Designed miniproteins, single chains, continued (5). Designs and how they scored, part 92

Each design is a single chain, and the fold is of that chain. pLDDT is the mean over its residues in the fold that is shown.

## One batch from the design tools (miniprotein)

Design m19195
Fold by ESMFold2-Fast:
Structure m19195 (fold): chain A 72 residues (1-72)
Amino acid sequence: GSSELQQQILQLAQETVELAKSLGDEKMAQRAQELAQRGIDALRRGDILSAEIDLGMIYIMLGVLKLLKSKQ
């Protein structure tokens, strides 16, 4: 349901923001927060597909940040 998707968006965004900040990438942290807000707003309108797309973008960002961390 939408509550599970909302929790996934919030948890993944938090992890992405924390990792981005730890790497000094404040712009990436801000972008993850913006995507999370867009996804939550989409869920509030019943637009599950847009929320899933925003969740997917956060997943990609987290993957990129994990790769960057592995090179340090």
Scores: mean pLDDT 87

Design m19196
Fold by ESMFold2-Fast:
Structure m19196 (fold): chain A 109 residues (1-109)
Amino acid sequence: SMEEKLKELIKKLKEAIEKGDAEKVKEIMKEIVKEVKKVKDVNLILKTIDEVYELGLLAQRKGEKEILKIISEGLLEMSMIGLSKSEDHKNILKFIGFALRAIGMLLDV
């Protein structure tokens, strides 16, 4: 399933961040964004963004500036994808919130 594939990618992303492997983080983030483009369930997109955002905070705490930049750019792109697929006011505001958080993270790079 798409949910299982995204869960596996997020697990691999966490492992790459813990190892400080920026090249692997970039590869995995590109794959996460590609898979998110295929997702029709807006709630699954929100869940994915929330989990990736938490990993962005991990990268920030570790001082991994290159990784933080990669995660932040991916979060912004996924937030824009979610916005394009959302009709519900609450979900629209959540995606705008994540886009603004991603921009805030980019200012820390």
Scores: mean pLDDT 90

Design m19197
Fold by ESMFold2-Fast:
Structure m19197 (fold): chain A 78 residues (1-78)
Amino acid sequence: EILEKVEEIFREEKLKNDTPLTEEEYLEKVVKTFLKVAKEEGLSEEEMEKLLDEYMDENLGERGKKKAREIFYKLLKE
């Protein structure tokens, strides 16, 4: 549900901007959107971590997982 909303928002944003994103920019926007949606839905940090890990296992390779986790924890501290 939350991950589906994140993917939809990101897809919509890409269509609006008509701008190609690098893989790194894509991951950063996905993680930022995920955190925004998850915080608005009232998820705990533990719940956010679990849901993000599930998404990463389905959609990203090892490099992508590592980068997404780095971005996630960096943004959580801000």
Scores: mean pLDDT 71

Design m19198
Fold by ESMFold2-Fast:
Structure m19198 (fold): chain A 95 residues (1-95)
Amino acid sequence: EQEERKKKAEELEKKYLPELKELLEKAKKELEEAGETEVVREAERDAEKLRKEGTPELMVLGSEILSLANLLLERKANTELAEEIRKKLGELAKK
């Protein structure tokens, strides 16, 4: 029965991790193209701290994506992209 719990966790990660990673890469690319490379690296460092603390990978990626979306919203030129990313993150939460 503990084996079933592990399988469910693995299936959840397998389903959500690829989609979250895709959104993360899109957000990073947009911020880097806008010249905000350092804020992207700061978000990566914060994610690494969460991993070292034993935070589940889905929560780490979700936190990193949300952080980058908030940074995009703070940039006047990227508000529309930030809203698109937030909508996609909400859709992933349904899966």
Scores: mean pLDDT 71

Design m19199
Fold by ESMFold2-Fast:
Structure m19199 (fold): chain A 113 residues (1-113)
Amino acid sequence: MEAEEARRAAEEGDAAKGAEEAGEAAAKAGTEAAKNSETSEGVAKGTAGAIAGIGGMASAMIGRRKGKEEEGAKEAAIDTKGAAEAAKDSGDEKGAKEAEEAAEAAELAAEKA
């Protein structure tokens, strides 16, 4: 659902907003993966995904502030892809799917930037 909102923002031509929302969606997916994991390794992987998603949000925001929205969106796409890989490694299928959808939305935002 949140990744869908990020994708819509990117399609409407607001690449910076799409990238920020995609990073936020990935951070939430990583947090849920950590909460749903019954192993310390799964919790660590989910947490790493959440941190990567936050990094994506920060890259998009910094790009906007410096007038480098295209660079910020591209950096957010890289960070959000990392978050999706971390969520996949956590073993939480739902979190992994949500993070993957967020990574796709971030990639679309980078293409539209």
Scores: mean pLDDT 77

Design m19200
Fold by ESMFold2-Fast:
Structure m19200 (fold): chain A 111 residues (1-111)
Amino acid sequence: MEEIRALLEEARRSTDRDEALALLRRALELSKDVVEFLQLLAEIVKESTNEAFLAAALELVAEIIESSRDREVLEAAKEVAMTVLKKARTKELILRAIGVILRAIGELLDL
């Protein structure tokens, strides 16, 4: 968890979306529990106003939603996307977050 938290904090401070996304993917790869990872990501997203980081977090969460068939993972991923929506200040990020939330709801309904 400490190594994962450090990578997430580094991603939060990145001004480059691709760099933030690479750090987030590395943190996910080191994680043994995807739900715990997503819960930690949601807490860090809640404290961020960094648009590049928020966009990267949303992109990672969208990837997880597309690949997961686990209810707890889908619900945790949806919570991250909802937190991004609350923090988003650009129209593009708001619309993207809404799309990701709807996709997560669709996957949950198909379980």
Scores: mean pLDDT 87

Design m19201
Fold by ESMFold2-Fast:
Structure m19201 (fold): chain A 80 residues (1-80)
Amino acid sequence: SVVDELTPEEQRVLMALARKGSQKEAAEELGVTQATVSRHLKRLEEKGFVARDEKTGVIILTPKGSRAFLELQEAEKAAA
């Protein structure tokens, strides 16, 4: 499973980014700093779960990231 490549922190950051669409709003949802989100975002980019536009800073989920998000969302619904 692609989610097995992610730490629990990376899983939370990926889900927040997918749901909120911005680093600032993801940081607010998670109760962390934007610097913390940016650090995890770099790891997610290195692992191929997200891509970043160099000019705009817009974060986009890759197909791999979208699959991980759906798996995590289903697991969250099953746990709730």
Scores: mean pLDDT 81

Design m19202
Fold by ESMFold2-Fast:
Structure m19202 (fold): chain A 96 residues (1-96)
Amino acid sequence: VEEEIKRILESALRHAEQILEFLENGDVENAIALASLMAAIYYTFAKLSKNEEVRKLDKEIADEFNRIAQLLEAGKVDEAIEEVKRFIEKLREKLS
């Protein structure tokens, strides 16, 4: 894994873990806010990157955060928790 890709994955992992912590504490509002913000940031990075592999990764991460935000906005909190846990595991695998 290149250093840039590793930094992207580490950043995504930290924010996914923070969203899980908010949800485990019943803080759905802050979980939605952070997931939505991360989706917006990674979509922006995907548009600005000239590296195709980095663009694809940023878009995949943005889509995952966006899906989590949409599940939470729909009141599907338990499904969102399972999705965040799955996303965390996937990010850890990519960092191995």
Scores: mean pLDDT 89

Design m19203
Fold by ESMFold2-Fast:
Structure m19203 (fold): chain A 62 residues (1-62)
Amino acid sequence: SALAEKNAEAAKEAAKKGEAAGAGTGMYDSGVLSGNREAARRASQAAAQGDAEGAAKYGIEA
């Protein structure tokens, strides 16, 4: 189950990225970053809900 362990670690990393993205407010808020921010937020949300696979998927997109 090494893949499941890696997915769980990716989910934790994605959750931290989502938190960090939320902490940074408005310094350079342009549309070019919009898609990556949304992917990071989705990854963080999935991780918070215990969806390691979803978090890993969105984390890759972020």
Scores: mean pLDDT 59

Design m19204
Fold by ESMFold2-Fast:
Parts: structure tokens; C-alpha cells; sequence
Structure m19204 (fold): chain A 89 residues (1-89)
């Protein structure tokens, strides 16, 4: 039902928001060990946000899923950019 899809969309939005917070914390932690570890963490989270974006597309009938999709795609780009910046160092 639409209500069940909205509930799944809210779960995805939460996963994206918590993923962004976790990614920032894990990248900061990895940078204390090595640049290579930080690159690997950033790329791993970019992949997570790509997966979350694909799941959100399946729930495209809901406004909350659209917000989850937008945030996941933005987060993917942010962490791909972060990995690319770290590779230049």
C-alpha cells in the first residue's frame, strides 16, 4: 500500500541521514590512520548511498522517497569528490 511505501521511504531517509553522519565520523577516524584508509571509507559510503538511491527510486510514488533519493545522490557525489580530493594528496 501507499502507507507501507511511505514507511519504507521514511526508513530510507533515516538511513541516508544516519549514513551521512557515520561517513563523516568514519572518514575523520580513517584520516588519523592513513589517507588510503580514508579514500576506501569515502568510496565505500559513496557505494552505500548509490544503493540507497536505487531503493528510493523503487518508492518514487512518495514524497519522502523523493527526498531520500535526492539526499542519497547528493551524498554519493560529496563522498566521491572527497575520495578524489584525497587521491591528489
Amino acid sequence: SRKEREERGEELLRAVEEGIKRAKEEIEKALKESIEDAINVAETFAGLFEDLAEKAKELSETEVAQRALEKAEEAKKEFEKKAAELKKK
Scores: mean pLDDT 84

Design m19205
Fold by ESMFold2-Fast:
Structure m19205 (fold): chain A 63 residues (1-63)
Amino acid sequence: MEEAKKAAEAYAAGDLGAMAAYGGLASNRGDPEATKGREEGYKAGGGAAEELLYAGIAASKAG
């Protein structure tokens, strides 16, 4: 998925903000890994930023 690839590129570049943004987009488009990551961020007691960060990390691993 294009958004998952962009999340992986951002992670490799050290741009955590872009990684989180692309992870959120991947989750919104039904990427199962990004969606799972977002749910794990929510369960960790995080706010929206932590949900998106976890989504981005999960999307990066799938790309």
Scores: mean pLDDT 75

Design m19206
Fold by ESMFold2-Fast:
Structure m19206 (fold): chain A 97 residues (1-97)
Amino acid sequence: MTPLSREEAIKRMREAIEELRKEGASKEAIELLEKGLEVFETNGDMEAFLELVARAMAVEARERFGLPEEDVERLLEALLAGKPQEADRIVQEALAR
């Protein structure tokens, strides 16, 4: 309800990255998220931040969940296109058959 200041938004994003690190997220995914946050903090570029978040999710799908490269590529394309429902379907389909 209260609008977040840019500083509070950045702080919450850093806290989310630390939670992902504690949950065993891959080093590559964490580095992509940290780079995305740095770009957002420096330039306010939300699009660049979201692109790096999408790439981090693709790395996690490959490294932690063992998705094949074809499914990881489809997941990345869906995320970059702003289609989270399609991204979720791709992950569920790859994990369930």
Scores: mean pLDDT 76

Design m19207
Fold by ESMFold2-Fast:
Structure m19207 (fold): chain A 97 residues (1-97)
Amino acid sequence: SKLEETAKKLEELAEEAEKVDPTGALAELLRKIAEAARAKDLSKVATTSTALMLLISIAELAAEDPELAERWGVTHLGNPELVELMERAKEVLLSLD
């Protein structure tokens, strides 16, 4: 099913995230979205995907304002490789019509 294909892609992105994100938070979030997709729990997919969208917004802010990012303790979110992984995860989720 499309949800199972989406889950597999998110699990692959989570493995890449473990190499780039020293906190492991992105990998954990991507795996939670994948688990919800495999369970066909659309409500949980929506909720966990919203958390990813918020994280992307914070990452964009961190990249634009490094001083604010340091003050908030989120400088790691400004890493271009991490931002690219989050954008790829977003595209995977947007394919769910």
Scores: mean pLDDT 83

Design m19208
Fold by ESMFold2-Fast:
Structure m19208 (fold): chain A 59 residues (1-59)
Amino acid sequence: SREEIEEILRKYGVYDYKINETETSIFISGVAPRDLDEVALAQELQEKFKKYVGLALTY
């Protein structure tokens, strides 16, 4: 699942990321493009993994 999370992050252009995955949550920090749709990213992660998603991104 970590590899799949990383593939999604790369698809959205997120780099220098840190991932903390628990049984119920995925927390991601990293650097993102200014035009990143954070809602779309969070929704895709939540739908695929069925966990709560928290994002702490810099642009």
Scores: mean pLDDT 82

Design m19209
Fold by ESMFold2-Fast:
Structure m19209 (fold): chain A 85 residues (1-85)
Amino acid sequence: KRIAVAVGDAEKVGKEIKEKTGLPVGIGESAQEAAAEALKFKEDAVVALSGSREEAEEAARMLETQGHEVTVVDGKDLKAAVEAV
């Protein structure tokens, strides 16, 4: 499945994406939490991550090893997050 990992203020970014798009949204405060949240969804999903781009890239690597297509985006770029899924 397609997963977007959006980096920034996870609570704010996750709320905005869910309210504006209706997409499945998970929230994580670490690479491991973000990856775990993404795996809870059967469909294409966005995970908002509080942390660095490096942590988002680590979450992406974990998800790619499980056979998912992953894009890391800036949480300020809502359009990029939506287009990635």
Scores: mean pLDDT 76

Design m19210
Fold by ESMFold2-Fast:
Structure m19210 (fold): chain A 86 residues (1-86)
Amino acid sequence: LQEFLEEVARMEEELKKRVEELKKKYGINDEKFQEEVFELTYERQKEVAEKILSNPETPEEWKEQAKAYLEKIEELLKKREEEKKE
């Protein structure tokens, strides 16, 4: 699970970096489109984590990791909100 989360985080960071480069190259200022794409992706990940946490049959170790993952997603969303304000 830890390796999976690390690989997902790495892919998300790479995707964000490449999208920023493309925006600069083409002069695209479609902030709403980017927000919808990334927010939808994070919302789906939140739903999965919430389902893991709400299932009483889920092992405690998995619940702890799912909660940590959810908190990390919330931090990323908060960081993006701070970027929007500036």
Scores: mean pLDDT 69

Design m19211
Fold by ESMFold2-Fast:
Structure m19211 (fold): chain A 62 residues (1-62)
Amino acid sequence: EREAWREELRRLLREHGFSEEAADEILASFDEFGIRPEREEAEAWLETVRRAAAVGRAAARE
């Protein structure tokens, strides 16, 4: 229905160092799960993803 949030989220993902391909996959996951977050919710979710990525890198070093 409304896709403005997708472009906003894609822009935020790119600003936080994600590739366009990674952003596309993340957006596809949101779409598949039926999630349509507002910008503030998207930013909170991005923080969660950044924390998960940091934990993943720490685990990979082991």
Scores: mean pLDDT 65

Design m19212
Fold by ESMFold2-Fast:
Structure m19212 (fold): chain A 76 residues (1-76)
Amino acid sequence: SDEELREELLRKADEWLEEVKEFLADPSYSEEEKKEKLELAIKRLEEMIAQSSGLLKEALEYLLEGLKKLKEEFLA
């Protein structure tokens, strides 16, 4: 069902955001590398959102908002 698909997409989005958070906390990467990867991920998500629709678009928009929050926290 659409509801089950929505829940699955949001679960996967949350899992990916957690992986990004772990990457940002990893001392083996430089601050510059982390910033560049975040900026690239945001650009790629915006491109995907522009080409998407429906439940996928909703999930990608949720993911983009999560990434922007992580970027703001990282740059603070």
Scores: mean pLDDT 86

Design m19213
Fold by ESMFold2-Fast:
Structure m19213 (fold): chain A 79 residues (1-79)
Amino acid sequence: SDRAAVVEEARRALAFIEEHREELRATSDAATLRTMDFAERVARLIVAEDYDALVRLIAEELGVPEEEARAALERFIAD
């Protein structure tokens, strides 16, 4: 619910991924790497505060309408 705290956590996640990118790439399988790529893309959009692009990304990945993705994101942020 604290937007600044969410942005800060996203920045820490990106820093961790960047610092450990080569090790994670070497030790992770293809499915784990795809999940990490998606998480990195989500974190970058949170840091940019581009919630419209985030809604589109979630809708595409989950195969749901953008309205459903937006409602889920709003519920997550409100809690």
Scores: mean pLDDT 76

Design m19214
Fold by ESMFold2-Fast:
Structure m19214 (fold): chain A 80 residues (1-80)
Amino acid sequence: SMEEILRRLREELERFRRTRTDEARERLLEAISEGMRALSPEQQREVEERFRRREAEQDLSGDESVLTLAEIVIEVLEES
């Protein structure tokens, strides 16, 4: 289950990074939601904290924010 979630997240992240289509964005957001649900409340807070720090360090566009969030969710899931 965890390996399936990670594989999907990586696939949808790569697809959206390459294509930047609305369909790919929606698929990535769905994968992010599934990843977040697999995390404990403490891990979810860790994702939020890392995301805030990266936003503060960079002026992120909407698309870059989604990509960054997906990368952080993958990182935290891999650390689980």
Scores: mean pLDDT 85

Design m19215
Fold by ESMFold2-Fast:
Structure m19215 (fold): chain A 61 residues (1-61)
Amino acid sequence: SKADEANRYGAGAVGLAAAGRLDLAREYAQKLEELSGVKVDASSPEAAARGSREGTAAVAG
């Protein structure tokens, strides 16, 4: 369940950042941070992709 939520928030952050909606991408990144305990940078599509991958992996264990 937590891993599924992390994947959903991570995918959302990446998709929104790629679409140029950085404010919403940050909201999704914050939710992933709350689940994973690691910081997720969503200030760019590249940062969002990297952070989401790391955050999702941390939750998946």
Scores: mean pLDDT 81

Design m19216
Fold by ESMFold2-Fast:
Structure m19216 (fold): chain A 76 residues (1-76)
Amino acid sequence: MKEAILKAAELIASGLPDPEVREAVLKTARELVEQGKSVDEIAEAIRDVLLKAGYPKEVADQIAEALKRLVEEMTK
């Protein structure tokens, strides 16, 4: 599970144009994984990071859903 979340976060981050936002997403995923947070909680936290960085709500929502789907596929 932890490995799947970190791999999904890295795939999502690699698609982001801003290096600073990429680092923030990866840092958030790493910290919350270490705290034992659920995939849903981590996806919501990443959504918040994107919203604070100025991403549109629709884009932040799509990225959060993509993270959840990637984790589901990796853990089958």
Scores: mean pLDDT 82

Design m19217
Fold by ESMFold2-Fast:
Structure m19217 (fold): chain A 82 residues (1-82)
Amino acid sequence: MDFLLNEEIPEVDLSQLSPEMQALYEKAVEELKKIVPKSFFEKMERYLRQLLLDLQQQGVSVEDAEVILKSFIEFWKNIFGE
């Protein structure tokens, strides 16, 4: 069997994110859906939730988190979009 089970994924509850962070998540998810293959999207979505929670817990501002998300999306556009 391949890596079918995947590693245990930390479950991030979206309710743990501020409304502003949830809005950034929704915006990033819509952009990533256009770029990332469906088979990879689930893993990407988990990474995105974890990233936003980590940024929030580290006291990163919503403005800085938005810049980081923009860079994250642009990175994946370069991998899958081109």
Scores: mean pLDDT 74

Design m19218
Fold by ESMFold2-Fast:
Structure m19218 (fold): chain A 115 residues (1-115)
Amino acid sequence: SRLEELIREAEEVNGPYAAAAVDAAGREFGLEAAEFVLELLKMSLDELAELAEKLGEPELAEAFRLVLSDPARAQRLLSEAAAKNGSRLGENPSKLQQKKLALILVGAARLQAVE
């Protein structure tokens, strides 16, 4: 299937945690979400931080900048961003909310790859 192709490409880009993030996005939110997560996984940490800032997520942006230098602080900031966004999710998340969730999934995948 198309989702299986996206999962394989994600694994080649960032390993099994990236594959898991694409699979989760695709199964919960559909192929468009899976493709968006894969595009984010191909971005540098600096590019991900800039995108997070543009979406109004400064804690998530700082988390991306700290993934390699201070993964423990990055994990705390990622958890704060996830809690903040989780409390604002209805049963039908907006496109903006879906993009923020995709960034959180990518952040988790990048942090898991460091450990």
Scores: mean pLDDT 81

Design m19219
Fold by ESMFold2-Fast:
Structure m19219 (fold): chain A 63 residues (1-63)
Amino acid sequence: MKEEIEKLLEELKKATSIDQVISLDRRIRGLVDELYRAGQKELADEYRKKADEIVSEKIKELE
């Protein structure tokens, strides 16, 4: 789980289109939701924050 999320975050940083950003963010959100359901709230909050920051930066870059 953790390594999978971190891999997707790195792919998100390298995204070259808004469609890629949306697709990768959706996948990351799904895995983060699984962490919340598993009771790993602190880790889930950290990954959600990291994903939001990268998405924000990429949207700014790609617009």
Scores: mean pLDDT 83

Design m19220
Fold by ESMFold2-Fast:
Structure m19220 (fold): chain A 74 residues (1-74)
Amino acid sequence: PPEEIAAIPGVSPEVIETARESYERVKAFVRAGDIDGAVDETSLGLTRLYDLGAPSEARRIFADAARGLLNEGA
């Protein structure tokens, strides 16, 4: 889950909030059966995190969480 990002030393609240919001958007696309939209939102979420200066560990946690949603959504 993206809240694991909060356990990373030095991560900003903005990074945590952005990851959580992007994860919920990916989840909404998966629940709607829009897998292409979920993939696009995952890429956008990673870009937002990178632009905010999120550490690689935070981006990895987000990517793994989003991948989990995509793998369960069919």
Scores: mean pLDDT 83

Design m19221
Fold by ESMFold2-Fast:
Structure m19221 (fold): chain A 118 residues (1-118)
Amino acid sequence: MRKEAIKLAEEFMKKLLEKDYDGAIEAVRRLGKLTGDYEAAEEMIKGIKALKEGNYKEAIEHFEKAIELARESGNVELLAAAEFGLGYAKLQSDDKKDILEGIGHILRAIGLLEDARL
């Protein structure tokens, strides 16, 4: 299970970087089903849909909610995916502070997945 959850989080990150938003939604939906964390997964899906529409502020709000829910459930792989989604959304900003915060969230996502492999 854990290896499959890590793989789905990585697939989400890859699809998001490729701007394959439908592929990113599918990866998150499978991750939610595998882990039983449907509420965090639905918030991530809403965030990805907002990214697809260019609604970066709405995407940020949904990824922040997904982070809160994943922390409450102890779901490290969904937490990593949500941190990456938040970072990706913040990198779409013209604000230097948001860009720097976005980099921080991406690095946190990578660290969470590496810790999950141990």
Scores: mean pLDDT 88

Design m19222
Fold by ESMFold2-Fast:
Structure m19222 (fold): chain A 70 residues (1-70)
Amino acid sequence: GSVVDYLLSLPEQRKANQPAIDALKKKLEENPDISDEEIAKLYRDLTGEEISVEEAKNIKKALELRIKKE
């Protein structure tokens, strides 16, 4: 659940992942019903890293909480 917070907390290490996180957040804002599988695919396309559907679900939940808190 806190993976996205970790990804955003280290400026140098997470600079490469910031555009991907921003794109995922924007996609969730545009389409809240986006599937976990679509999130996993989008993350892979943006970062080159394969993540599981379960990991994508956790990222989605973390991003939804972050959007709601803002």
Scores: mean pLDDT 69

Design m19223
Fold by ESMFold2-Fast:
Structure m19223 (fold): chain A 96 residues (1-96)
Amino acid sequence: MGAEIIKEVEERTKEIIERLQETAERAKKNSKTRRARAMAHGAEGALAISEGTGRKSIDAIKKDPEGSAEAARQRLKEMEEAAELLERGVEELVAE
């Protein structure tokens, strides 16, 4: 159903954005290294991309729910994986 997939995309996009904001904040607090600054910048870039991707995915699903759902889920999966990698990188940096 289009309404259900739109809700899924909205919720997952919001979670990705919140995670990336938190990751950027943690990296900035540990800004003693070039790597920490690069991670903060990367997280900020990923935020902008995630916001744009979520919006476009919702628009596509409204136009063609069945044809757009799988592509939207794949893009969200890729963004979630990118957020996870950034989170782990910052956690390793903070632990050092």
Scores: mean pLDDT 79

Design m19224
Fold by ESMFold2-Fast:
Structure m19224 (fold): chain A 84 residues (1-84)
Amino acid sequence: MEKLTVEVTVPASLEDAQHAAGLAARRALEEYPDVKLVSATVKELEDGSVKVTLTFEGPKENVEKAAEIFRDALAEAVAAGRRQ
């Protein structure tokens, strides 16, 4: 079992970042059901960007892949939100 923390700063509102992070985390956990989300924080920064910090726990290779899926899905969801 390994813990991996992923930290991403996104140019989105707090609400959009929370929604995008939730969708991205769900997708990662659906692909790797042996991986658990042990903590999640979303913080608005003074420059208007939002810092998303998630910690996953599971088998090393699955945790690394889940983190990659999360980063990709988060970027995609944020980009889609801005096109609206």
Scores: mean pLDDT 82

Design m19225
Fold by ESMFold2-Fast:
Structure m19225 (fold): chain A 88 residues (1-88)
Amino acid sequence: MAEAEAKIAAGLAKISTVDPALAARIKADVDALIAAHRAGTLDPLRMIGLILRVIGEIIDAELQGAPQELIEGLRLVLEGLMLLLRES
């Protein structure tokens, strides 16, 4: 949990330097999923949906030659979400 949250926070900080609107949207979804996980009410489909969306954002960022900070931030968020999924 703590490691997943730390990776997500670090990733969101990197994303926010390039695309603060994207960082805010991902943060809102992540905060809701972490709250649900801690409450034991996590919907696996919501988690999978966010993981797929982040993967899509990474692919789009790489295809468009986006700044490395955005790509690194998205990858850190993905790593954190994958850790959170293993704990579910």
Scores: mean pLDDT 84

Design m19226
Fold by ESMFold2-Fast:
Structure m19226 (fold): chain A 64 residues (1-64)
Amino acid sequence: MSAAERKAIEETVLPNLETQFGKEKAEKALKEAIEIGEKYYKDLPFDQKLDKIALIAIMIANLE
C-alpha cells in the first residue's frame, strides 16, 4: 500500500484501539495488521483494505 494509505489507516484505527486495549497493545497489533494487509490485501480498494486491517488489528490486540 502507499505511504498515504498507511498513514490514513493508522490515524483512523489507532485511536480506537488505544482507547480499548492501551497504547502498547494497540501499536503492536496495528503494526502486525498493516504488515498482513500489505502482504495479502494490497490490491484491494482502500475502504476494504482499511476494514480488513481494522478487524485483524482488533483480533491481534485481543490475543496480546
Scores: mean pLDDT 81

Design m19227
Fold by ESMFold2-Fast:
Structure m19227 (fold): chain A 89 residues (1-89)
Amino acid sequence: SKEELAKQYAEGIIEALERAVQAAKDGNKSEAARYVTAAAILLVGAQMEGLKLSKEDAERIIELARQFAEASGDEKTAENLIKLVKELE
């Protein structure tokens, strides 16, 4: 179903962003960039599939994007991720 597919996308996005935040905290810029790019690709994929995220998943992803900004200093990437998430609400 579309709901099951949306949940799978959300889980993938959350996992990628959790790894991106941890890599940024560890100073591993290459791994942080890799995982945040994976999250962005999944967000665009969810949008292309016409999926809508649950409020809980959307809020968690926004929180992780903010944590990524804090850990990495990359506010622009975090802002872009949040905009993509809001299109899926």
Scores: mean pLDDT 90

Design m19228
Fold by ESMFold2-Fast:
Structure m19228 (fold): chain A 58 residues (1-58)
Amino acid sequence: IKEELAQKTQNEIANYMEEKAKELGYENAVAHNILGQFQVEAEKDGETKTFYSVEEVL
């Protein structure tokens, strides 16, 4: 149960970040949450960009 709740929260954040990255013109957005540090890797025009904050893709 507790593990499912943590996974659900991460999935919601990941989905939000991926959607926002797509709106910014990025593709192949992949969200990671490492020890409370959230980051998203996305590509645009063949270049990879890493976002270290949810606010960066807002």
Scores: mean pLDDT 67

